# Designed miniproteins, single chains, continued (5): the designs that were tried, part 80

Each design is a single chain, and the fold is of that chain. pLDDT is the mean over its residues in the fold that is shown.

## One batch from the design tools (miniprotein)

Design m18768
Fold by ESMFold2-Fast:
Order: C-alpha cells, then structure tokens, then sequence
Structure m18768 (fold): chain A 112 residues (1-112)
C-alpha cells in the first residue's frame, strides 16, 4: 500500500515528466494560487476570438475552477484534480501564443 507521501512523490514525478517547472508545481499544490491562476487564464481566453479550441479551453478552465472551489472530497479526487490541472497547463504551454502569458501569470501568482 502506498503512503500519502509516496502518492505525492509519484504525482510530482509525473508532473516533472510533463515538463512542469518548480513554480508550476508550487501553484498546483496551492489551491488559492491555482484558483488565481485559472481565473486569470480564463479572463485572457475570454478576450480571444471564440474558436472551437478556445471554447474547449474555457469550458475546461470553468470545470476546474468549480471543482477547486468546492474542494476535493477524497484523496482520489485530489489526485485527479492535480493530473487534470497539470494536463491543462501542459496543453496551454504547448501553444506558442498562450505559453508566454501562462509563464507570466505563474510568476505573478507565485510572487503574490
């Protein structure tokens, strides 16, 4: 049986393999910082032209914000939220137009 600490270590390992930075990990493991980041990303995406890609990213951000505001009820939900948040940030980082914005907002949230 894996301890909660071992589960955390495995989550961190997977996030690193997805190209996550130390600052990005700090945000993911802080609910308030994650909410601030996601809300700022949502505002930016809402200012862009409404394409199917942008609408899909907006819907994904809105879902993650709602789930984080309600808080995870089980360790499994917390793990799934970390993976979904990491996956969303990786998708945004893969977009050359969104990546510089994402990097700036992570820096701002970490330094607030």
Amino acid sequence: MLTPEEIRQKILERIRKLGGSVKRLEVIFDREKSLKLLRRLLERLRALPRTPRVEALIARLEDLIERLENGPKTPEEERDLFYELSGLLSALESDPELRPFLEREIERVVNE
Scores: mean pLDDT 75

Design m18769
Fold by ESMFold2-Fast:
Structure m18769 (fold): chain A 100 residues (1-100)
Amino acid sequence: SELEELLKELLELNKELLEHIKKTGEVDMELVRKAEELARRAVEAAARDPSVPEEVLLDLQLVYHEYRYLLESDVGKDVEKVIKTLESIIELLERALERL
């Protein structure tokens, strides 16, 4: 499904973000912006599909808000907080995929 493809792409992008931070100690904000856009599209895809469980839609909305928070707040400058946020996002995305 479109949603499964978006979630898999978002997981791969999130892994790329974490590997970049581990190698460079820097947050790639362009990748965060791409992740936010994919998360927005995933929320929209889930909202249009009545077969998607409500808890999956809620988890995807949380993922979208976490990326928005990284973009809009000074938290993006705190590498340890970014790593914890990305790890939380991975857990939410894996849970969403298991429920689809």
Scores: mean pLDDT 85

Design m18770
Fold by ESMFold2-Fast:
Structure m18770 (fold): chain A 85 residues (1-85)
Amino acid sequence: STVEEVKKLLEKMGVDPSLLDEMVSGSNNFDAADKIIEQLEKSDISPEQLRELIDAIRGAIDSGELPMDLGTYILSHLERLLDKL
């Protein structure tokens, strides 16, 4: 599953993987996405790790496992974060 690939990358980056489950299936999808972004901003992650995460999220959008509106929202924030690293 493409979402499971995203989940494994988030775990390696120190992000709570339950936030991804909440983002995909919860009632507060955008709030969960904001929490993921906040945890990534506080993490000491490499540009290479962040690029791998961006590619995995694009894959999850393309497969239909992640809604396009939510996926494009998180991608825009991750691309801005990558520009700061």
Scores: mean pLDDT 81

Design m18771
Fold by ESMFold2-Fast:
Structure m18771 (fold): chain A 60 residues (1-60)
Amino acid sequence: SEKEREILEAGTELGRLLNDPSATEEQKREAADAFIKKMEELGVPKEVIENTRKELERRI
């Protein structure tokens, strides 16, 4: 679906930033927060959002 495509693209971009050694922790946290907000806006189930949040906390 369109929503799944948007989430996949945003997730890929976030992943690139999280693996960039030149990016600051602040930039990574802001990008992660923006990604979670986008998932909420697109109506992703709460369980999926919670699992994603936990995974991002482990990477930052």
Scores: mean pLDDT 81

Design m18772
Fold by ESMFold2-Fast:
Structure m18772 (fold): chain A 106 residues (1-106)
Amino acid sequence: MELLGRTATATKTITLPADTPPGKVQVTATFSLEVDVPGEKAKVEVRVGGTAVDLDTGNIAASAPQTFTAEGEKVTVTATLTVEIDVPSGKERTIELSAGAVARRL
């Protein structure tokens, strides 16, 4: 069951230096996400996905989702997300890495 309003998001900015080679770059960040879950003693699945955006090009890449199982009214999940994003060379890049978490009752 999908839970509208039971989501958490966080964003981090990563700067890639101008001498970064062109091609696929892995960007990694750790996010702590607090998700409200409906009802006490509810067993829930929390899915965390990441997206990376090159703010210069608008190029977007996504991570594989991570899944956590938790029970309670509020759960904090800590997810380390790695996203592979294709970047051109020749200038400093700003990459925005966002994490989204969604809780679903099991």
Scores: mean pLDDT 73

Design m18773
Fold by ESMFold2-Fast:
Structure m18773 (fold): chain A 62 residues (1-62)
Amino acid sequence: EKEVKETEKEYMERAKEAAKGTKEEQLETIKELGEEAAKSNSDIADQLAAAIVELENALLAE
C-alpha cells in the first residue's frame, strides 16, 4: 500500500507542475497522466483517471 500511495502522490505532484504551464500544456500533461493511470489495473488508478478528467474539464470550461 505504501507504493500505491506514493504513486498517487506522484500523479498529484505531476498535476501540480502541469498547472504552471499554459492551458494547452496543462491539458497535454493531464492527458498523459490519465493514460498512465488507465494502464494501471487498480481502483486507485481508476479514481486518479476520473480526477484528471475533471481537471481537464475545468480547464476547458475556462
Scores: mean pLDDT 62

Design m18774
Fold by ESMFold2-Fast:
Structure m18774 (fold): chain A 120 residues (1-120)
Amino acid sequence: SIDEIIEIEEEIIKKIEEIRKKAAEMSQDEQKQALIDFNDLHVEKEYKMIELINKLPEEVKKKVKAVEDEHIKKYHEILDKIQDAIENNDVEGLIKELDKLIELEKETIKKLEEIKKEYE
């Protein structure tokens, strides 16, 4: 259901917020490990979301897939910038890009909630 997809996005937000709170106190190696762990979690959650999307009615599936495809594109752009910030020891840049990830996830949830309201 769309609710299960939204729950996955909310779990991802919580993980980003945990990393963001600790980011300024982390060593570069700890930041690299946190990025690896987060990306592994995101990939696992993406596979589950694909399965959930494929179970939706065709018209709902098209709209949800479009939202998630745009989300994944923006997610990878932000991840590249996070990686660059870590490599350059740019803590302010890292925090900025983590904040952008949180905003992206919140925007995606809002779009999914709008689709859910249109389809009962």
Scores: mean pLDDT 86

Design m18775
Fold by ESMFold2-Fast:
Structure m18775 (fold): chain A 64 residues (1-64)
Amino acid sequence: SALEKLQEEAFKRGFSLLEEGQALLDESLNVNPSEELIKRGQELLQEVQELAERAGEEIRALLS
């Protein structure tokens, strides 16, 4: 149950962050690219990956 809840929350949050990050990257490539905007988008995408990794770590903690 706790595992299912964790996966559901991580999945929904990760999906939202991925879409938002991709939109930011697309905007920076299209109109007026700036290092700050690109970095912000990359950070959001990296956060999606970190969510997946942390979910795995918390799963391990629940099993230990």
Scores: mean pLDDT 70

Design m18776
Fold by ESMFold2-Fast:
Structure m18776 (fold): chain A 76 residues (1-76)
Amino acid sequence: MLKPGEVVTVDGKEVTVLGENLFRIKGKFNSREEAEKAAKALRDYVEKENGKKYKEPEFLELDLDNGEMVVNIPEE
């Protein structure tokens, strides 16, 4: 199970666990579609790690210029 403060690599992106459903993803994003793909890969990773089903990621912050995003991934 992922815990707050953990840092993991998912699909080549650095992911910091900010809370139970809250994550910061750092990496190069050239488009919103690429950011959405990274968030989906994180959802798939979290489902595997926690053994639970999750809803579509929600973008709370998206900074394409600095390659950062904050997403909430709620449980189903």
Scores: mean pLDDT 82

Design m18777
Fold by ESMFold2-Fast:
Structure m18777 (fold): chain A 104 residues (1-104)
Amino acid sequence: SKKEKIIEILEKLIDGLEAIAAAATDPRVATEIGVQVGMLELLLWELKREEDIEEAKKMALTTLNEILATLQDLLAQETDPRSRALLQQAIDLVQQAKKDIEEI
């Protein structure tokens, strides 16, 4: 179903963000990405209760846009090249997930 596709995209995004957090040498970057993972886990919990596909899609896109804004703000403040690269990878994963959900 379309809802199962949204859930699968978000689960894959969580796995990718967790891998980036695990690669972070700066514990602040790992913690900040971990907060976004927590937001996505809450979204998954809410989506399992939502039966309206269009509302589920809207909820997912809203949360992904909030995560993108947070990661972009973190990247703008980051001066360490390794941390910048990891934050950019996180942004790229969220943008891909957003695109994949928009195409449903």
Scores: mean pLDDT 90

Design m18778
Fold by ESMFold2-Fast:
Structure m18778 (fold): chain A 65 residues (1-65)
Amino acid sequence: MEFTLSGDLLVEFTELWQELSKQGKPTDEIIEVLEERIDNLLKAGKITEEEAKQLYEMLEFMRKS
């Protein structure tokens, strides 16, 4: 499956998830932090609306896991 997201962006989100998990943060709090990061990247024009949508869908999938 091909994603429009850059590999660097996926690595950043994966590393942040792992760091927060190691700190004992609950899943809902980790998702909140990552959603805020997506919003900030979108406002800064660093990602497209389509990339932001894919990241939000990924976080919702992780919440259900």
Scores: mean pLDDT 75

Design m18779
Fold by ESMFold2-Fast:
Structure m18779 (fold): chain A 86 residues (1-86)
Amino acid sequence: SQADLQKQLAALNAQLNALARRMRAGELSVEEAAAQIDALEAQADELRAKADAIKASRDLRREVILLEASIGLLRMGLTVRRREEE
């Protein structure tokens, strides 16, 4: 249902925020951060597919796209860190 997808979206946003905080605090290695970003990306892709399948509201689908964009920004930051650790 759309309500279930909204709960999943909220949970993924909470995970994204927790991951971003831990990355900024230096609590994660590059490898650990990469694994968590990959897992969030996979979960966000699944959520997008579910939202499309049920023809969820434009607002919900937009929020999922914004979640995916936010995950992409974290991946970009990790790419910069990886180059600095060469």
Scores: mean pLDDT 84

Design m18780
Fold by ESMFold2-Fast:
Structure m18780 (fold): chain A 88 residues (1-88)
Amino acid sequence: SEREELLKEAEEYLKKIEENAEKFEEQLEKAGVTEEQRKKAKETTKKLKEITKNLDVDAFIELGKKMTAIDAEALKEIIKFVKKLIEK
């Protein structure tokens, strides 16, 4: 299904973020993301990885809603970084 394809794509992006964790942290710091926001981003990434491993679409959507409401700035920087990885 389209949802399963999106979860697999998300898992691939999360893997690329983990492989480039040091560069990701440097990019967030340069973008002015606070240390507290960076810690939240790392924690959210770990939770997303666990959800995608189990293909739990409903939990992924629910976490996404909560993340968007609480830490929109960190999420925005994560999306920006992922887009740069895709474009390379």
Scores: mean pLDDT 59

Design m18781
Fold by ESMFold2-Fast:
Order: C-alpha cells, then sequence, then structure tokens
Structure m18781 (fold): chain A 61 residues (1-61)
C-alpha cells in the first residue's frame, strides 16, 4: 500500500528533529502538501540530511 499521510507524518517525526505537531500544523497552514510528505519520506531513505534540510525550509515559511 502507498504511505498514508499519517504514516508519512509519523516516519518524519521519528526520523527528523521535527515533531508530528509541527508537521501537522505546516499541512494545515498549506506549507506542506501530502505529495511533499511522500517525497520527503523517499528523500530521507536516500539522503537523510537533504530531507531534513528540505523539511526545515518548508516549515520556516
Amino acid sequence: MPLTEEEAIGYLAANTRFSEEEIREALAAGKLSREDLVNLVRLHEEDPAAAEARLAELLER
């Protein structure tokens, strides 16, 4: 099954310095899309540092 939004949020919160609350608030504010979450999980599997930097950039808006 493709990653659900909930699974993607949980993965990123567990594997980056950002909390589930920060990620959910960013989604609610339109700073992140579901597509961004899925792409960030994939990026984290290949390059954790790049994924964390990209997530930080999106949250800093």
Scores: mean pLDDT 80

Design m18782
Fold by ESMFold2-Fast:
Structure m18782 (fold): chain A 67 residues (1-67)
Amino acid sequence: MQKEIDEKEKQVLDLVQQLADAGIFDSSVPQSMREYIQKKRETQSPAETLATLTKLLEDVQTTKAKV
């Protein structure tokens, strides 16, 4: 589970950084997303964190596909 959480966090952050670099997201969004994920990892169970990251990854992938 931890490995899956780490991998999904990396995928979300990499995509958010790519979208920020492309001017689609504000340059502050990657840092805000990193802080949001860190807070969720500290306050949620591993299963809830994995679900949160899965939803974030889907939302970010959908955003990338539209542009």
Scores: mean pLDDT 80

Design m18783
Fold by ESMFold2-Fast:
Structure m18783 (fold): chain A 67 residues (1-67)
Amino acid sequence: AEAAAQARAGALGDEARKRFGVPANTLINNPNKKITFEYNGKKVTVEVPEDISPGEIGEIIRKILEA
């Protein structure tokens, strides 16, 4: 469980922060969030700004798939 384990660890970290109710006034260690998706059977993780919209995330994924 290589790429999947690493991606899940990152996601679990984000869930832990949300679970503890990270206040809007609390700065996280990394203001960017990690997006993980599968591409051609491989797991790919990219960092994007937390304020990015879901549509923009989709566009970034598409660009990576096309690149």
Scores: mean pLDDT 54

Design m18784
Fold by ESMFold2-Fast:
Structure m18784 (fold): chain A 70 residues (1-70)
Amino acid sequence: SDAARDAAARQIGSVQYRANIHTVQNDTQRQAARYRADGDGYISIGAFSRDDAMIAKGDAMFAKADAIAK
């Protein structure tokens, strides 16, 4: 289901975020890192399941990270 894929993508993002968080210095960078990690999760699930909606969600997360990182 869509909700199950969302949960899986966010779980992947949480694992990746925890692995990388020690390299960031402030709240803005932490938030951007979280969005990038969630984006990677959505792209991974979308590519595996051939789900264009999940790919679009991943792209949106990367766009949010880029907007914050300005």
Scores: mean pLDDT 79

Design m18785
Fold by ESMFold2-Fast:
Structure m18785 (fold): chain A 64 residues (1-64)
Amino acid sequence: MTEQEKILELMDFIHRLIREGKPLDEIIAEVRKKAKEYGLSDEQIDELVAYAKALHEERKALAA
């Protein structure tokens, strides 16, 4: 799996956790854990966490 494929898989994982209604703190914890298992850099992990936060807030604002 390439680095790009790992990032796309983690983005899909974030979408799944949000659709499952998991709390933001749990989503962040799961994303950090899985990204570290994939060997991603701290910078890439922080970007994925920022993405998860933004997506979670967008979903909450849309009430959908």
Scores: mean pLDDT 80

Design m18786
Fold by ESMFold2-Fast:
Structure m18786 (fold): chain A 74 residues (1-74)
Amino acid sequence: DKIREAHDRLHEAAEAGDVAAIEEAIGDYVAAVLEAAGKSQEEIERARNADGAERARILAEYSAKTKGVRSWKT
């Protein structure tokens, strides 16, 4: 689903070292995680529009607390 797809894109972009692709994939991954968590459209849109630092904070807090995200494996 969206989380799996976004996570896969993020992993692939990270392996390629493509900063622009990584940033896009992170935004999509965070949005997918929030959507799966039942967050409002407003929160999801904020995440997609947020800078990398904010997206990273949201992702880290959600992942650490809920453990509902897919594991990133190489």
Scores: mean pLDDT 67

Design m18787
Fold by ESMFold2-Fast:
Structure m18787 (fold): chain A 94 residues (1-94)
Amino acid sequence: MDEELKKIEKKAEELEEKALKGDDKAQAEVSYYSAKMLKIQASKLKVKNADKIKKIAEEGVKKAEKYYKQNDYKKAKEVVEKTLKEIQQLIAES
């Protein structure tokens, strides 16, 4: 539900201020929360590719979390950016 999304958005916004000041860990955390928000938003999409988008978002969250826990902040960010790009493309094709 939207309340859960808003809570995650607030956490991401608080971390974005630190990320903008060059904190790589905060940047990776923002990326991870962005992936979680994408998964929640994808679960509510009513487009032709909704099921495919949901699967891509779920895999994106798993991969971003794995790299974040490994302190691989660059790969965590790349996974989120790739996931977002794939979702946006599928929405445009819907």
Scores: mean pLDDT 74

Design m18788
Fold by ESMFold2-Fast:
Structure m18788 (fold): chain A 81 residues (1-81)
Amino acid sequence: MKKVKETVTLTNPAFTGKTIRVSVYQLEGDKFVLVKDEELTAENGKITVEFEYDEGKRVVLVATATGEDGSEVVLFASVFH
């Protein structure tokens, strides 16, 4: 199975000044396999994520921020074919 490299740029003013956790999952059958997990600091409301996944697999990208009470707030979620 061949790897595909993809770069995704997420733009949202709510990202500015926050530490954003980005988790990328690849769907294999009925389970999600983590392919990338990192923390990024947004510049000008923008974060750029580069990851690799198996060609033909469905991919889910989730971006979250931590609230003052330690709770996670989902800022962005997307599904790629």
Scores: mean pLDDT 74

Design m18789
Fold by ESMFold2-Fast:
Parts: structure tokens; C-alpha cells; sequence
Structure m18789 (fold): chain A 95 residues (1-95)
């Protein structure tokens, strides 16, 4: 599935504990337990935490690109939520 392809990419670039957190957020978004805005806020927090912990900029950008790719296929995600995550990817790529 597209989700499995995205998770495979994340396992290559993120620590296992961060992958587990993203997978949990995917599950909560798919079940409707959290909103797309809450999902984006948690991904933003996680990626800023990863960068602060010294993860390479390239790996953060690849992780965000994979998550954006997953969200672009998700029928419940607003264009505004997707645009926020795309803006984060540009910000973290430039820093």
C-alpha cells in the first residue's frame, strides 16, 4: 500500500522511535481520532525535534516529502494542512 511505501522510506531516514510516532499519527488520522490540522502540528513538532537532535537536513526533507506524498493521496486532508507541511519542508531545507 502507499502507506507501507511511505513507512519504508521513513524507516530509512528516521530513528525507529520517530517512525513509530509517525505510524501512530497515520493510524489516528485514518481513524478520524485526530484532525488533519492536529496531525500537521504533531508532524511539525516531531520534525523540529529531529532537527534539534542533529538529524541531517537531507533526512528531514526526505521524511517530510514522504509524509506529504502520503497526505496528497488522503481524502480527508485539506489543501491548507498540506500547504503548511510543504512550507515546513522548505523552511527546514533552508536552515
Amino acid sequence: SRRDEVLATLRRVLPPEMVARVEELFQKLESGEITDEEFVAEIERLMREARAQGLPREDIVLALSAIIDYLSEHPKVSPEALARLQALARELAAA
Scores: mean pLDDT 83

Design m18790
Fold by ESMFold2-Fast:
Structure m18790 (fold): chain A 118 residues (1-118)
Amino acid sequence: MDDIENLVERALKSENPKKALLLAVSASGDKAIVAQVSTLLSLDPMTAALVLSSGVKYFNLSLTPKEIHKAVFRLHERKDLEALATLLDFYAEVLEKNGDDIKAARLRQAAEIIRKAL
């Protein structure tokens, strides 16, 4: 299994925003989340934003639906590192609500590395 720094470096070097998100989320080590992200990336940006916004409400996350909507649309248009980091924070909070603190910490670390590359 690739370490967090290797996966983030590959995400940062990827020209494809969707591939970048998939690589970065793989830092979690959670196959179910990677599969969910892969499914999400097959959706149009409006549907993807609505699905994730429902998750914000369902899990009572600190992120707002507006922040998620903005991140999804930005990442659909281009490789936006702040949008990428915001989506990693979303999945980290979901993992925290499910009790997967170690996997959540891995995604928090990936988001921090991405933000330092801004």
Scores: mean pLDDT 84

Design m18791
Fold by ESMFold2-Fast:
Structure m18791 (fold): chain A 79 residues (1-79)
Amino acid sequence: SSVSREVSRESADNILRIGAEVEGDLASREIRRLLAGAAPAVVEEQVRALRDETLRNAGDSGAAADAAIERARELLRRS
């Protein structure tokens, strides 16, 4: 968390980063809920992949989060 006083493009960068952090947090809660019965190592691997993907794709973090949730659903369907 940082204080911003920019009116232009610097504010956009901060918004994208915050958005990626929020999307990652929300999606990690959903993945932990979906995989509540799974081995802890499986849960942590899925959450780790989610965090990496949302931060790497900050401008498209919602799509990255959705993809991670879909992978968790596939694991649930195969169990």
Scores: mean pLDDT 77

Design m18792
Fold by ESMFold2-Fast:
Structure m18792 (fold): chain A 133 residues (1-133)
Amino acid sequence: SSPLDGTIYALEAIIYVLKGDKEKAKELIEQAESKMRDVTSALALAFVYLLLGEKEKALQILRDNAPLYAGGYATKGLIAMIEGNKEEAIKYFKKDLELSPNSLFLKAMIAILEGKKDEAIKYLEQELENLRS
């Protein structure tokens, strides 16, 4: 199987959460969990669980699949979200974006936290096109 499958399903799940279709998002989360292979898919899956208010599930995924050493600033940002510190989360995601300026996923996470839903959807849709090409 493709190592990108888990990330693709998780990014689609984020889009459906943002569009208000939580039931479709849950179906996509189940697919993402079954195909989680790497730190990137774990970060995306943890993020969508946080958008659904599932803090314990997000924390478990990060502990098992995206430890601080492997996930770096993105893992620190997601932990800040779990702790309810949105400003700290944005700071860490922006730090990671300085190291990875082409990351559409990081741009989408920042946009979501800043309340820029339509901008976030555009970044996620572009990333899905890039991953499927």
Scores: mean pLDDT 86

Design m18793
Fold by ESMFold2-Fast:
Structure m18793 (fold): chain A 54 residues (1-54)
Amino acid sequence: SKLDEIQDYVRKNYGTSVTVDVEKIKKDLEKKGFTDKDYRIERGTSTIRVVPAS
């Protein structure tokens, strides 16, 4: 799915640490044609999660 592609891209290229540059990730995903309608990024205590937009 589109979400699986986004999740794999983020994990492979940036990792899932809470210290990752979320704005850079969003900009890179926008260049690939993904928007905030395709995903959200949630911050946990030590990690981030890429989740469905809702």
Scores: mean pLDDT 81

Design m18794
Fold by ESMFold2-Fast:
Structure m18794 (fold): chain A 75 residues (1-75)
Amino acid sequence: MLSAEELAERLVEAVEANDLEAVLEYVQQLHKIKAPVEILERTLERLRELRRRAPSPVAEHAIALVGELIKELKK
C-alpha cells in the first residue's frame, strides 16, 4: 500500500501531467486512508506553487479538492 507521502507525491505528478482522472483517484485514496492534515497542507502549498508556475483547470480542481479534504479531516 502507498503511504500518505507517496500518494501526495503522485497527486502532484498527476497535476503536472494534466491528468484529472489520476488526481481524482489519488484524492479519494488520501481520503480513504485519512491522510494526516499536515501532509495535505504541505501538498496544498505545493499545488499552489505549481498553479502559479503553470496555471491549469486540473491544478485549480486539485487545489479545491485537497482544500475540501483538509476541512473534512479537521472535523
Scores: mean pLDDT 85

Design m18795
Fold by ESMFold2-Fast:
Structure m18795 (fold): chain A 81 residues (1-81)
Amino acid sequence: SLSVEEAIEEARRSLEEGKRDLEEGRKILAEGGDPIRATGLVLRGIGLIENARILAEQALKQDPENEEARKILEEAEKLLS
C-alpha cells in the first residue's frame, strides 16, 4: 500500500495531468478540431481526475485531518460535477 505522502503525491500528479487533458480536449472540441482526439483526451482526463479522487480519499481514511488530501478531493469532485 502507498503511504499517505505517496498517495497525495500520486493524486496531485493524476489531478494535474487529468486537468490538462480535460481542458485540451474541451478546447479542441470548441475550436472544431479532431473530435476523436478531443474525446480521447476528455475520457483520459476524467479517468485521471477520478484516480486522484480515489487516492485522496484513501489518504484521508488514514489521515482524516490532512488538508492537502482534502483540497485534492474537493478539486477533483468539482471537476467531475
Scores: mean pLDDT 89

Design m18796
Fold by ESMFold2-Fast:
Structure m18796 (fold): chain A 100 residues (1-100)
Amino acid sequence: GEMEELKKKFEEEKEELEKALKEGNEEKALEAAEKLVETAEKLVELLVKQGKIEEAKEVLEEVKERLMELLKKLENRELILKTIGLILRVIGMILDLELL
C-alpha cells in the first residue's frame, strides 16, 4: 500500500544520503537530505491520519538526527545554510505533533 511504499522509499533515501556522505559529495548529500525530508513529510501525514503519532515522531527525530550529522560534515556555506533550513522545517513538524 501507500504507507509501505513510502517506508521503502524512506529507507532507500536514508541509504542515498549515507552513500553521498561517505563519497564526500556535499551537493548529492543535500539533494538526498531534501528528498528524505519530503518523503518523511508524506509518511508522517499518513501516520498521523492512522493515529500513529509516536511512530510519526520517531520518523521525524530520525530525520533530524541524520540532518544534524550531515551539518557536521559540510564545509560549503550555502549547503550549511540550506541544511539548517531543513532542520528547522523538521523541528517545526515535531512541534506540530506535540500540539496534537
Scores: mean pLDDT 90

Design m18797
Fold by ESMFold2-Fast:
Structure m18797 (fold): chain A 86 residues (1-86)
Amino acid sequence: SELEKKIKELIEEQAKKPTVEIALELYKLLLELNKSVEELVKLELKFLKEGLRYAAAAVIRAFAELYTEPEVAIEAAELEKKLLKE
């Protein structure tokens, strides 16, 4: 989709020049896409592994806004731990 293309372009911009402004744009687009818990966890870990701290923060904030239930937050934390060990 055009929205996913914009996200890909913003991720590439973050890799070249990490800024809070580009991370805020990514945050807004992630809210519109309404991605799954698994997709957001994987995206966060990818950004952390690449050293893209602002992009990772944008994903974390989008997750917190989209998923307010404590059970979902625990599921995300357990998935993150599993992926970090593998």
Scores: mean pLDDT 76

Design m18798
Fold by ESMFold2-Fast:
Structure m18798 (fold): chain A 63 residues (1-63)
Amino acid sequence: MPLTREEIRRGAEQALATGSEAALRAAAHDLGVATGADPEEILRLLREGRVEEAVELAMRGAE
């Protein structure tokens, strides 16, 4: 699926800005489905505020 690094970062930042656990879980699931990356690992990184690491994990899954 043709997600750019900036689109992935935008989604992660918006989920964090919302501040809800449901938003973080939804973003992690959507990124995992879109890129093939592990949604549980993306969720863990997002919960820790590690946006750039979550972006890199998603980008590796997309390649």
Scores: mean pLDDT 77

Design m18799
Fold by ESMFold2-Fast:
Structure m18799 (fold): chain A 58 residues (1-58)
Amino acid sequence: MLSPEEARAALEAAAKGGASGAITAGAVLSREQGLPPPDVAASASAEEARRAGIERLS
């Protein structure tokens, strides 16, 4: 499982990398929970992926 710091870094990368960053953030969050890749990978949105991750870390 990922540390909150690692998850946050991935979300920051999503904001930096635009759409491709959003996909990366989604993959990181999925791995943290042991779940399959989220919808973020299908239709990436950097803001949406980042917001979802921040809610998880909150």
Scores: mean pLDDT 58

Design m18800
Fold by ESMFold2-Fast:
Structure m18800 (fold): chain A 90 residues (1-90)
Amino acid sequence: SMAAELEARLDEEEARALEWLRAHSDPERLAALTEVLAFVVEMARRMIGKSSEEVRKLALEAAPRWEALAARHGPGIGEELAALAESLRK
């Protein structure tokens, strides 16, 4: 099904992004970026097969978690999160 194809593609893109991070990050930064990537992928998976209304609700519910990640990992994590989101586009 289309949903199964999207899930498989997301799994592959997550693996590629993680491989890239391992090649280009120091150990402490790798841990932070891996946590950010895990959150981005979790949200992307939860949006598969959802209506636009459900996606909007999910995004609003996730906002405090985005803020917590930024507060925990520093101001640069927001820019790195944006770069990771771009890497997951088809």
Scores: mean pLDDT 73

Design m18801
Fold by ESMFold2-Fast:
Structure m18801 (fold): chain A 76 residues (1-76)
Amino acid sequence: SLDAPASPEEVEWLISELEELIKRAKEMGNEDLAKQAETLLDRVRKLAEEGNLTVSDLALYAIEVAVLKRILEREE
């Protein structure tokens, strides 16, 4: 269900996606986007450590990552 805890595999995937996004943003000189992604990564890590990251939360964060990736692509 949407309120169920996200799987460890899904959480690790999202963390990896955010880490790669941060790396790419920094390499491309987009420090503002890198900081936004770092803030999102910190939030995801805290929720995951608390066991409070739901399937719904994961889906919403994944959408936010997709939006940031699109912004980065357009600003380069």
Scores: mean pLDDT 85

Design m18802
Fold by ESMFold2-Fast:
Structure m18802 (fold): chain A 86 residues (1-86)
Amino acid sequence: SDEERLELMDRIMESARVDKEAALESEDLLTQQLYLLSIGGSEVVLERMAKNSKNPEVKEYAKKKAEELRKMLEEVQKLIEEKKKE
């Protein structure tokens, strides 16, 4: 159902927030890259939901959440790079 899709997107966003914190706390480059890949994969899933959804509410919500994940990924990548310079 559309309600289940909205709930799934919220769950994906919560998982991405956990992955963000784990990436920032990790000192292992491979582990950091795997968490970033996980966030990027979630963004791709939400982008596809936005493109393929027929319900305007689901489509708009997916677009918004995909954009939030894209910005999150950019922020986390920048913070990791800045931490390694210090």
Scores: mean pLDDT 85

